# Designs tried in a protein design run: designed miniproteins, single chains, continued (4). Part 5

Each design is a single chain, and the fold is of that chain. pLDDT is the mean over its residues in the fold that is shown.

## One batch from the design tools (miniprotein)

Design m12141
Fold by ESMFold2-Fast:
Structure m12141 (fold): chain A 70 residues (1-70)
Amino acid sequence: MQQQLKQQFEDLVGDQTAALSPRPDRDQMRQAIDQAAQQLLSVASPKDHPIIQQIKQQYIDLLDQQAAAL
């Protein structure tokens, strides 16, 4: 279940990112992550919402960590 939700989230982020630009900035990446999470939350059962939020937070943390490394 968690693996399937992660895969769906990654697919949605990829689709949103590809629609923005070949080299999206961090704000665009954050927007793609937020939109992917909203789409999954709209179709997922309430019991899966915490897992989706956890996956979203993991991607946000990675994005922020990459920014701090610059």
Scores: mean pLDDT 73

Design m12142
Fold by ESMFold2-Fast:
Structure m12142 (fold): chain A 84 residues (1-84)
Amino acid sequence: SLEEIREVLREELSSHDVDGDGRISRAEAKAGIRAAAEKLGLTLSDAEINALIDMVDTDGDGYVDVERLIKVASLYFAQKLASK
């Protein structure tokens, strides 16, 4: 379900937000998305992960908002899972 996807993404991405500021680096975001995809039985390419991050790193500052990334990534994961 979409709710389960959001929960897994939140757990994986928030584990990299050690400062608790709601923002993580692109490298942390990539690691978190990859781990969440693996837990949900999805295989994502580096290009797909980078595209998701680019959608939320609009200012190009090298950091992404965790909640915005969860929103974007959860919708993409739901589409990929529905296609299996």
Scores: mean pLDDT 79

Design m12143
Fold by ESMFold2-Fast:
Structure m12143 (fold): chain A 84 residues (1-84)
Amino acid sequence: MVKELLELAEKAQQLAEQLDSIDLRKAAKYLFEAALALEDGDKESAIKYLEEAAKYLEKAYQETGSEEVKELLEKVKEILEKLK
């Protein structure tokens, strides 16, 4: 799961650069923080960071209409469901 979150953070950062999206850049930061929290065993903080990441991914999707952003959002929601 930590590796998966780091891969999602990298993809969000790449899309943020391609689409010039501040919301995607924020989502990438929150995904990275979630990965670090899980690595430290802090599941509660990881869930909070993932909820923030999902919020910013949803905003980015509404602004850009990008299918890749939608796929990232769906993967983040799946991880949240597994952690809850």
Scores: mean pLDDT 86

Design m12144
Fold by ESMFold2-Fast:
Structure m12144 (fold): chain A 80 residues (1-80)
Amino acid sequence: MEKLKEEIINKVAEALKKVIENEGEESIQFKLEEDPEKKEYTLYFYDKNNNLHGSVHFPGILSSEEMQELLEEGYKLAKK
């Protein structure tokens, strides 16, 4: 469990770093898509021009609260 969360945090941080480095923090846009049949979530990261910079797949075993915590930790890593 913790290893999976760490991998997700690192992927979020990496995607966010690319957007922040090139466009700035205010340019980050998120799109969350749910697959109700598979109970899976995919978070997409876009810049202000709607260019896709990365995506992170969340397994359906994570709660909305856990996903939010992983996003917050990823943001901390991206900002150092």
Scores: mean pLDDT 72

Design m12145
Fold by ESMFold2-Fast:
Structure m12145 (fold): chain A 90 residues (1-90)
Amino acid sequence: SELVKKMLEEMEKLDNMSEEEKEKVLEEARELGMEEPLLERLRRLIERKGLFYAALAMTLALREGLLEAPDEELLERAEERLKENIEKAL
């Protein structure tokens, strides 16, 4: 219960990132070797659902070969995976 609350609070904080903080994240991703089309996608996902869900969605896209999936589909899959992981961790 407490762990789930803390995780949700942290996700809510990430949803309120400033433009400066978003640009810093994208710069770090570029330095780690992420290509421009993936950086553009990461920016869109952050704007829509915040950094935590964006990072999870990108991880799923890369790991499971879902790079062609629409942004909505990736975010939905990220939400479902997070729910499953929280339920298994409790």
Scores: mean pLDDT 72

Design m12146
Fold by ESMFold2-Fast:
Structure m12146 (fold): chain A 80 residues (1-80)
Amino acid sequence: KLEELREKAERLQRLLERYRERIGSLREGSVDEEAIAEIQATLKELGYDKPINSLWEGLTHLEAALIEIAVEISILRRKE
């Protein structure tokens, strides 16, 4: 359970790093539909079925999901 959460956190961290780099090169108002779709699919796998209208919004949801996983890991660690 704890290792599974760490694996999910690592996967989300890699996606965040990749898309943060990509967004840094995007022009204001640009839409990366492929990146948005990938982020949305990943969030859906984690139980977050929220619509994503922009890459910025997608990154915000990924960050929220990562924080939730980090909190769960911390709780499990403290019980040991």
Scores: mean pLDDT 70

Design m12147
Fold by ESMFold2-Fast:
Structure m12147 (fold): chain A 76 residues (1-76)
Amino acid sequence: SPIEALIAGARDALDLLRRELAGSDDPELHEQARRQVEALIRRLEELKKTASPAEQARIDEVIAEARALLAEIDAK
């Protein structure tokens, strides 16, 4: 499914951002990561509009993971 591939790609992107943030206190890197996560959430919300109920549940799980990362960035 194209949606399953996009979900997997989104999770990989979040994992990469977490690794980059763990190694740096650079405020510019943190701001870039925040914008990337916000853009990812917007794309996932749009994808959700045409997804099946089962796919919507999986997209919501990734959105929750992305929002948790935003909270971690904002807490620093």
Scores: mean pLDDT 84

Design m12148
Fold by ESMFold2-Fast:
Structure m12148 (fold): chain A 59 residues (1-59)
Amino acid sequence: MDLVSEFLRAYLAKDYKTAGELLKKMNDREARFAYELAFQRAAPDGAAARAALEKELNV
């Protein structure tokens, strides 16, 4: 399963709950890379989106 592609698709759709669940299935390196990729490229309001994802990750 290509978790990074699934994560980006969910994140771009503003489905942060699904994106957060996919991040939990990744290892730390993969999750960090996916986060940076989505945050920098996909979301003009990325700080709010990242905060929503962090809530889904229980942090």
Scores: mean pLDDT 67

Design m12149
Fold by ESMFold2-Fast:
Structure m12149 (fold): chain A 90 residues (1-90)
Amino acid sequence: MAAIEEAARKIAEILAEAYRKLGASEEEVEKIYEKSFELAKKETRLAAADPAVLEEAREGLAYAKTTTDLSPLTRETHAKILEIVIETAE
């Protein structure tokens, strides 16, 4: 359980940092962190409990690494998040 919370904190920090780089205010960054932490806890727990969810995360990571439809910052952010989810759920 502690591992899931730790992963969620890292994911929330990555998202908050990405939005700060995009020019978000410190108030908006704080809100993004709180929302991202709750969502990351839920998603990481689901991936750990359900092999199908974990496989979806792996497919999402492949998409993030290969897609040209997203900005470089969005791709890097999404890939880092999915890598943390996969490593924690394994």
Scores: mean pLDDT 79

Design m12150
Fold by ESMFold2-Fast:
Structure m12150 (fold): chain A 115 residues (1-115)
Amino acid sequence: SNGVIKVLLDNEEDEKIITEHLEEIKSKYPDMDILVAGEGFDVNEVLRLIEALAKLDPHAKILIVINETEENKELREEFIEEVGEPDYVIEVEKEEQVDKLDELHAELLEKLAKE
């Protein structure tokens, strides 16, 4: 299985944390394709969301962008060209990040509970 992981964040420490966690997710769900890019990440909220998505759909193509930049647009296009159309697209502004990711995470937990 050749899942793709791409991470581009404004903060190098946050990028490292997310990359390490995504490597752990890939060990459990090797077919997943994941892009995480942007500025002003709440690392814990993003990781909670990705874990929930992985449990719901272990073959998912996930695209998460917080505060889209020109560099993030290029990486997004590269990811889509490599893996195809994402199954889950989460694009939010920094100030809305926590509330929107919490709402989506709650919806995913509800879907998981129905199974």
Scores: mean pLDDT 77

Design m12151
Fold by ESMFold2-Fast:
Structure m12151 (fold): chain A 67 residues (1-67)
Amino acid sequence: PEELKKKALEEYAKEEGVEVEDVEDFLKERGYDDVETLKFIARSGIQDPEEGKKKEKEVEELVEKLK
């Protein structure tokens, strides 16, 4: 999960024009763990709430397979 989180954070930070470290600190301060961070990033790329929920479920399933 950490490797996927790192890659997702780098892509998100690049698209938003911010530093990866700043995004990581922001999410850690708000209590987001690795799985919650991945779900947040996946949802932030989707305007549609229904598609956002489907993406969150996909992230949960992917993390479960990586255990």
Scores: mean pLDDT 72

Design m12152
Fold by ESMFold2-Fast:
Structure m12152 (fold): chain A 75 residues (1-75)
Amino acid sequence: MQKEIDEGIALLTAGVIKTVASRRPISPEEAAEMARTLIRSGVSPELAKEMFERVAPYISEEALKAALEAIEREA
């Protein structure tokens, strides 16, 4: 089951995104690619959405939308 692994991946990824965002803006394309990578790595769509919503204050609204759309598209 993916519960514990998904939580660990989400926390680590959120930390990385916050660190990157503190140094430079994250583009919508980059956010979408991060989202696709998470889903393809086995992270649940629900957890991936929660992770991006949690980092929303650190990224642009456009980047957040791109990530959420990518999650829904990849499922």
Scores: mean pLDDT 75

Design m12153
Fold by ESMFold2-Fast:
Formats: structure tokens, sequence, C-alpha cells
Structure m12153 (fold): chain A 85 residues (1-85)
């Protein structure tokens, strides 16, 4: 007997950009961190989620408008069968 299982991992990061006095934009020097949440569903039942804070590396070539923030959410899903008794 096998039980259907699904694991979903959601990675969420937020980046801020600041406007400099010369009118150009730069990365906010504040902490660049994200949140990683893993949820497991076993036979249709949702198990308690596990949350972890992670440090997010920043790509210096990407710039986004200041006063605005960019929120990136990446989802990955894995489905498998768990052996039963």
Amino acid sequence: VTLPAEVETVFESALRYLRKDDGTWEDDPGPNSGRLVTTTTLDGRRLPPVERRVEVPRDPSERIDAESWSRTVQRSRSTFDVAGP
C-alpha cells in the first residue's frame, strides 16, 4: 500500500531599491532575506508547515524602481508515494 504525498516549497524574497540624489537607483543596503516555507500534504491531509529564513543573494545588474519593492515568489512541487504498512 502506498499513500500519495506532495511537498510544496515556496521561496519568497523582497528587494528594495533607493533613489540617489543624482536621480539614479541603487540597491537598498538593508538585509536581503527571504522566507522558505515547506508544506507537506499526505493522503490529502496538510501537515504543519516548516518555515525558514534564508539570505538572498542580490544580482547587481537588476534594478527596479525605488519607492517600489519587488517581491519574488518561487514555487516548486514534488509528488511521490510513501510506502505503507
Scores: mean pLDDT 56

Design m12154
Fold by ESMFold2-Fast:
Structure m12154 (fold): chain A 82 residues (1-82)
Amino acid sequence: MVTVTLHIPLVDGSIKEVTLTFESAEELAEKLKELAEELRNSGEVDDKTAEALISAAEALLSEDVAGAVTIARVMDREFREA
């Protein structure tokens, strides 16, 4: 079991901390897609942020757990630098 924390930029300028626990890259990909849909439906994120979450989820489907952690960390870094 592995845990990653994402700092997701919201349209109001705040940051939402989301902690995701997973055992496989596929599980993390599913959780990222669900998160992107939830945040988009609530209007909390812009299209760029939602697209980044979906793109990361697609990339995860070809990765092992270590690769999944790397992709999540890169995405989190990009969100924090936005």
Scores: mean pLDDT 82

Design m12155
Fold by ESMFold2-Fast:
Structure m12155 (fold): chain A 96 residues (1-96)
Amino acid sequence: MEEELKELLEKGADAAIGTLEGMTEQTIRRGRELAETEGPDAGIAVLEEGRRKVEEAIKQGLEGVKGSEEAKERVEKAGEEALERLDAERAALEAA
């Protein structure tokens, strides 16, 4: 029972991290695409919207793993890295 719960929470963390990484990659790709076709401001708008969605996904991921500190720390770390990556891409477009 307790072992099964820990396994479920760890798998939940893996799924949440995968979702965060996938959303981040898709947002960056879309932001770059729009920056090329419609200009940097359009790319920045996509990155801003994607950042809000990633923040919501982090919140949902943390709720799903709230029974495990280890799983929570993994999701928090992945979320922090995702937001940092989005912020770096936005800064690059603002500097262009």
Scores: mean pLDDT 85

Design m12156
Fold by ESMFold2-Fast:
Structure m12156 (fold): chain A 56 residues (1-56)
Amino acid sequence: KKEYIIKAIEDAKPPLSVLKKALSEYLKVSKSYVSEIIKENNGDLVKATEKLIEES
């Protein structure tokens, strides 16, 4: 559920490469799509993750 993913990002602040891989595999979307959403949200990982969950 999205709250667990958002909390994990806020608490751990993982490197972008680790986050892209985890989100790609968990949400079943491409790493390129994850990168695009992060760029659209100006590098805000929490906002990008919320948008990815809403679109998935």
Scores: mean pLDDT 73

Design m12157
Fold by ESMFold2-Fast:
Structure m12157 (fold): chain A 100 residues (1-100)
Amino acid sequence: MRFNPEALRKEVKPTPELKAFLQEVGYTKDTLTIGEVILLVGEYLAEKNLIDPETGVADLSDTPLAKIFGDKIDLSNPLELAKRLAKGFEEPVDPEELFE
């Protein structure tokens, strides 16, 4: 399954909890695209070595992201990733619309 590039350009308003995380990683705008959320979360997880390279599962338990996305997320499952990311947006986003 591939992300839809046009859907990734959709601007979303983060929840207060996602906005707090974004400020911690240096993002200061009131809105961002879904693609920017994916990149910023992915960069954070990679820099903190939270992704198991064999399974693709990220452990969020000791991060601010656990309150938004849950304790563990399977990055190898794009649909699960999209469903979890949608919980960080104030607007309803259909996770399946993020894919081609």
Scores: mean pLDDT 75

Design m12158
Fold by ESMFold2-Fast:
Structure m12158 (fold): chain A 108 residues (1-108)
Amino acid sequence: SEALKRLEELAPLLADEDEAVREKALKEIIKILNEHEEDIEFLKEAQRIIARGLTEPLKERGLKTLERILELIEKYKSEMSERVYNTLYNAAEIAAGGLIIEDAVLRA
């Protein structure tokens, strides 16, 4: 799917240092997810792809970057259905969970 491939390209940009880059990436991700709102299998795959794309950037840039991503998602909440919002929020939480697990393993 070209849409899934585009989500793979956009997901790491949500963690970019430039606010304009993050905002542009999120707007395009929201557009793609809204166009596939009725496709539950697409949204499940999109959640997985976005979570994977955020994992390494969040490891490098830390919790402040996660906070900025979550704030940006909340800012654009009105442009999303509940299903699309949950897909994005869950993806960010999954990526954050990976970060927390790695920190715990390194300390054990």
Scores: mean pLDDT 82

Design m12159
Fold by ESMFold2-Fast:
Structure m12159 (fold): chain A 72 residues (1-72)
Amino acid sequence: TPSVQEQVQRRVVRLVNELLEQYDAGKLSLDEAIEKLREGLLADPHFQSLPEERQQAFLEAAETNLRAQAEM
């Protein structure tokens, strides 16, 4: 069974991929994609179960990853 952290990581990967596809299709701006990423993670029960410091670290890493991939 995947750990809570592994479930959160899978959710991050899925959201980043879905939002990048919408950004590349011109359906979302980069700022809108980042906001939806943050909202999607904050709404996730597994993410909510993490300590606040870990939640902040995941949000920062996910945003950095989305921005980096959008520039490729």
Scores: mean pLDDT 82

Design m12160
Fold by ESMFold2-Fast:
Structure m12160 (fold): chain A 84 residues (1-84)
Amino acid sequence: MKEELIEAVLANDVDKVRELLEKYMKETGKVPFAIPKHSKLPVETILLLAGKLDVARVLSVYAAKAKGFDQETADEIAEAILGK
């Protein structure tokens, strides 16, 4: 699962990333991974450097939801983190 998610992220497969995240949340009530708060390079930052903004946005939304924010707030947080 986590390996498949990382591969989908690196392939910029937005639909696959969304599908895998939603499936995992439905089956476990959790997200497949948490954003590493102490990671030198968060996954979102790596994706931004690779030009994969759409996937980085999906991951940021799910990370915010993992912290207990609703969809609307999660979308706002993702926009603030990723900028323009």
Scores: mean pLDDT 61

Design m12161
Fold by ESMFold2-Fast:
Order: sequence, then C-alpha cells, then structure tokens
Structure m12161 (fold): chain A 98 residues (1-98)
Amino acid sequence: MRKEEIKRRIKELLKTLLGLSEEEAEEFIRLVEEMITSDEKTAEEAYKRIEEKFGEKIKAAVERARKLQEEAGVGAVTEEAQLLRELIGLGKELAELL
C-alpha cells in the first residue's frame, strides 16, 4: 500500500472514531509525523498540540468505545474495536514508511 493511500485511510478512521473534520484529521496526521520524524524539541511541541487540540475528542472516543464494548458483552468484537485495530496497524505501516 502506498504512503498516500495509508494516510487517506487513517484520515477516514480518525473522522469515524474521533469525529474529526477533514482538516482536523490532516492536522492530526501531520502532528504525529512531526512527533516521529523531527528533533526532540519539535516532537515535544507536536505532542503538546495533539493533547491541546485533540485530547478531549480522544478521551470521548475511548469512553464511547469502552461503553459499547461493555454493552456488547464478553467475547463480542465491536465495529469500533475492529476500526481501532485497523488504525493501529496502518499507523505502524505509516511509521515504517517515514
């Protein structure tokens, strides 16, 4: 899969899981890339911006996913859990391409 195709799919997953807009999802990906590829000071600044801009949306998404998983019961795999797994896998592939 090409780097641009991975980024596009990550963007879709961020919009679905975190409720981000197109522009917010693009900024999130950019900040994560800066955190991985930049010097320590720039990476720290990128991390702080992720927390400031997206921290509350991340907390809300995690809480929603937890509640849905609890409601689904033991052994159930929710759509949210499947999408989160895909996001983590694609994030790993993107990091390897950076």
Scores: mean pLDDT 76

Design m12162
Fold by ESMFold2-Fast:
Structure m12162 (fold): chain A 85 residues (1-85)
Amino acid sequence: MVDELAARFEEAVREAEAERPLDERERALVELAEEAIKILRGEMKPEEVEEFWERLRELLQKYGGVSEEEIEANRERMEAILRAL
């Protein structure tokens, strides 16, 4: 299941990139999603899992100042990726 999940995620990211290049925020979120998949595979140590959650929290706080237009565009792209999972 996890390998299939990873393959679907990679395909969804590729499809999103085909329409336009990923922004820095989108790339950071994709990297976190890739780490989440590694966690599901049991490939990460408990300390690394804790670091992942801290980074996710920091990322969400860091991008809290983005414009509504940027948030909507990022939401549409991320939803496309998530729907392929």
Scores: mean pLDDT 66

Design m12163
Fold by ESMFold2-Fast:
Structure m12163 (fold): chain A 87 residues (1-87)
Amino acid sequence: SLSDDQKLSLLELMLRIMAQEWERTRDEAIVRQSVEGMKATVASLLPPEKAAQIAAVLDEMLARLRAGEDPRAVADWAIARVREIIA
């Protein structure tokens, strides 16, 4: 099984890729699909309470991207929140 540091590294990579997909495409359907895939991944890797907290961060990330916030800044915010939840 993955360590907490390895899980965090994986989730950080997924969040950065999602922000890059949004910056490149501006396609909400593609990013929504990435959000759903990441929700499934966290549900398989983390306790239900932490998975639910990260799912809420992902929903907020999508909302911020949809609102026109800078994708890199949104990714950095989401990564900081995920670090706090996993710690």
Scores: mean pLDDT 86

Design m12164
Fold by ESMFold2-Fast:
Structure m12164 (fold): chain A 70 residues (1-70)
Amino acid sequence: DFLKIVEKEYKETPEIVAKYRAEGLDEIAQVVEDTLKKVYELVKKNMLPEALLVLNEGIQRIRELKAKAA
């Protein structure tokens, strides 16, 4: 269930964000927080195509930031 996965990730977001910030990865932490918050809002409004677009954009941005940090 996509909604349940998104709800779980959203609830765990503060811990994930805190871990990235503790490692000095503030930009990645911000992208994770913003992406999951926006996806959760769109899923609650039953805007699934828009939620998937935001999720994919966020995932690509995180991958770019991780590649740049490596």
Scores: mean pLDDT 75

Design m12165
Fold by ESMFold2-Fast:
Structure m12165 (fold): chain A 90 residues (1-90)
Amino acid sequence: MPLSPEQEELQKRLEEALKRGAPLSEVVAILRELAELGVGGARMALLAITDPEAFRATLEALAAQEGRDVTPEFDEIAKKQVEELLELLK
C-alpha cells in the first residue's frame, strides 16, 4: 500500500533529521506526528524510547482490548521495531 503524502513527508523529515544528527527531542517530535497518522511502529518506538513503563502498559491495554493473550508476540514485534529504529539512529 503506498504511503499517504503526509506519511512520506514525515518519513523524509525523520531520515533527514537522523542523517544530520538532530537532537533526540526532534526525532521524538517527528515520531509523535507519524504515530498520530496511525503508524503503529512509530508509536511503539516512541513509547519504548521515552517511557518504557508506558510502553509496557500500552501493550497490556491492547491485549486486554483485543480479548486475547498476545502479550508475548507483541513484545517480540516491539523489540524488533525498536532495534530497527536504533540501527537507523546509528
Scores: mean pLDDT 63

Design m12166
Fold by ESMFold2-Fast:
Structure m12166 (fold): chain A 95 residues (1-95)
Amino acid sequence: SLEAELEKAYKEGYELGKKKLEEAIKKGELTEEDLKEIIEKSEKYLAELEELRKKGELQPYLESNNANTGVPGALALAYQKGYVEGAKEKAEEAL
């Protein structure tokens, strides 16, 4: 079902976003300022998605078709949202 595919895409994105940020932190690649910037940019992205949802402009992503061998825009959006939320959570835990 589409709902199961969206949930899977979100979860895969979330796990990868969290893992990638954790790896960068462990390598000493991120400063406290970098972590704060990741949180701020993530909050802005999530707020922009919520505004699109409120305006009904998010519906075209959910209705994205696979007619020409692409992934549905809805699955790509779910994955990206998961990635951003996972990375944000790990950045918040690290501060």
Scores: mean pLDDT 76

Design m12167
Fold by ESMFold2-Fast:
Structure m12167 (fold): chain A 55 residues (1-55)
Amino acid sequence: RSKLQEEVRKLSQEVLERVRQLKEMSKTLSDDQVQQLWQQLRDELLERQEKISKA
């Protein structure tokens, strides 16, 4: 249990870091631009998944 919790924390930290960066950018950047970045991230993730699936 403890070990599993630690692993989950690691994942959370990584995701948090990414989201944090995006959020910070949102504050300074325009909403439009941040949405574009969001889409880019989505596209990248989708592409990676598709590649693995099609493999």
Scores: mean pLDDT 66

Design m12168
Fold by ESMFold2-Fast:
Structure m12168 (fold): chain A 80 residues (1-80)
Amino acid sequence: AEEERFRRELLKLSIDYINKAKEKITDPEVLKEFYEKIHKIGVEALKRIEENRGDPEAMRQILEEFSKELEKILEEAVKK
């Protein structure tokens, strides 16, 4: 149950950042690169959550790291 909650939060973060990118980025090639980067780190984070099943603190740290990576990727994309 707790693993499912963290996975859901990760997916929600991904959706939120995709929506932010759509609002700020008009270049389709930049958006495509953004989606590819977000997908890559999202898959890696989901795998790490599964591997740390039963460790809520580790899963929390994975989400915090993922959120920081999303912010950095968005900042880099809007600078082009």
Scores: mean pLDDT 83

Design m12169
Fold by ESMFold2-Fast:
Parts: sequence; structure tokens; C-alpha cells
Structure m12169 (fold): chain A 61 residues (1-61)
Amino acid sequence: GAGGGAAAAYAGGASPAGARAAGETDQNHWDGKGSGDAARAGGGAPLTRTEADGTAKAAQS
């Protein structure tokens, strides 16, 4: 698909996108399998933008 518009929405609002990713992983991991706690620590909150932005800068540098 097109990355421009979709990517801009993700980058501009990584927080909602990251929150969704964490939520999706939580559902996939079930409660008995750790309840996506690891994903929350890594993919929770604005980590998606912070990581992506930092990584993108490093890659461009």
C-alpha cells in the first residue's frame, strides 16, 4: 500500500498506533502467556515513534 499518507498518520500519531500494536499483541499473547507485558514494555506508549524516529535518524546519519 501507500506509505506516504498512512506512514504520516503513524509517525504523527505514533502513540495511538503504538498503543494499538501493544493491544493487539496483548490479545495474541493471552493472559496465561504473559498478557503482552513484554510487548507493552517495548511497544507500549509512544515507543513506536521514539524508536522509529531515533532509528530513522540513525539510518539517515
Scores: mean pLDDT 45

Design m12170
Fold by ESMFold2-Fast:
Structure m12170 (fold): chain A 78 residues (1-78)
Amino acid sequence: MTVTVKLVDTATGESKTVTLETTVGETAFAEVELAGKKYRVGVAAISETEALVSSSEGPVRLVRAGETATLELDGKET
């Protein structure tokens, strides 16, 4: 299935959209540079119509076929 992911950096308000193709039982990965930071986006298809979308810095989101998953990423200070 084709999954569209919108990454939003909440600290800067910048966003970037990535489209990934994935199959049930497989995980597709893309690296996205947003607001000077590098993020790894993973998409794991759990059915023909649903996938789990994750990033290295954000939450896991469920997305359906033809839907755009939005991942809100916060910059972390330590």
Scores: mean pLDDT 75

Design m12171
Fold by ESMFold2-Fast:
Structure m12171 (fold): chain A 64 residues (1-64)
Amino acid sequence: TAEEHLERAEQALKEGRYDEAFRHAMRAVKLATDDPDPKAQEIRQRAVELLREIVRRRGWRAPP
């Protein structure tokens, strides 16, 4: 479900697994978009925010 993918994306981000976090966050957005439930819209917004955080960190590569 979208919620499960969001949770896995958050966990992957904590572990520094940006590529995995990005894939899970994108899947959460897609699944939530197809769900008319208001709760799914909240999950979608959280997933989009998480995607922005992931992209920001991926673009801002920590210096070696």
Scores: mean pLDDT 75

Design m12172
Fold by ESMFold2-Fast:
Structure m12172 (fold): chain A 89 residues (1-89)
Amino acid sequence: DLVERARELAREAEELGLYPLAELLRLLAELLEEERYKDAEILAKVLEEQIEEELFVKDRPDVPEEEKKELIERVRELLKEVFEYLKSK
């Protein structure tokens, strides 16, 4: 389910024009599907850092901030579940 959710969020990010976020979410989904757990953990930490620095919110200032923040919050929820999943592996 985490793989499917990451792909869905990547699609929504792409629709909003947040292409860097979309590509990183697609890569995360691929790493999880391939059971490359250490690489997935590293990428998830990179995504968490970039979200903390509001990098994706600052990307595409022409996109409504509320829509970007709603998507980013859903990405934060996904990352939390990814970290919990990886602790069990």
Scores: mean pLDDT 81

Design m12173
Fold by ESMFold2-Fast:
Structure m12173 (fold): chain A 93 residues (1-93)
Amino acid sequence: NAIILYDLALASLRKAIEAVKNGDYEKAIRYAEVARFYASLAASSQGRIDLAEEIEKLVDEAIQAIRNGDYDTAIELLKKAIELVEKAKKELE
């Protein structure tokens, strides 16, 4: 179950980055929020509360960067969230 939730989070994070690059900032924020939900749920389901909070913080900071027009920072924060989620998923495989 956690692996599927991490996969859904990864798909949404990648779509958020694509949306930022395409100038579709409202879509980027929606995908980032979806990713935050699935990643937090996955990490929390494993009892990894610190990991859930770290992912939430990275995504929240990315959303704020999008809202501030700091799109390069937003992409880097979303990439860091991807790396963290991929690492968490790999530990289950």
Scores: mean pLDDT 91

Design m12174
Fold by ESMFold2-Fast:
Structure m12174 (fold): chain A 79 residues (1-79)
Amino acid sequence: ITASHITTEPVYSTGEKGREFLGKIAPVSDTLRKMSLEVERDLAKRAGNDDAVALLDKLMEGMKIEKDLSPELKAKIEA
């Protein structure tokens, strides 16, 4: 249940800037997350943790696929 009394029509107008903001962040956050995973992979490789390296490789591949097949991200942009 909603605990607030808010008029959705004016809030939607304000939320348009929020959706534009999310649209700008979506590709940037994907790039930043890829960079973070690459750093984690390098650290795992230096530690000799082959299992972690393999998992990080799969996560990076998953991010590439998820970018095209993520209905949740598309729903958030549309919302």
Scores: mean pLDDT 58

Design m12175
Fold by ESMFold2-Fast:
Structure m12175 (fold): chain A 73 residues (1-73)
Amino acid sequence: AVEEQVSELLQLLVTAAEANDMDLLVEVLEQLSLLVKEHPEEVRPILEQALLEFQENPVVSHFLKELLLATYS
């Protein structure tokens, strides 16, 4: 399901950011961007909740804001 895929990718995004794993970060962001493009209405509320959860994490919140804005395009 889209919700399960987004949840798993968000966990990997946090892991990649904390580990400073740039290769994993790019791969995860590419996969999240594809889900945003294909399923913007389904992904949007998940990203909104994630942004509230990770608002104190500057790296993760930055990428979540960019992805969330893309759901409105």
Scores: mean pLDDT 85

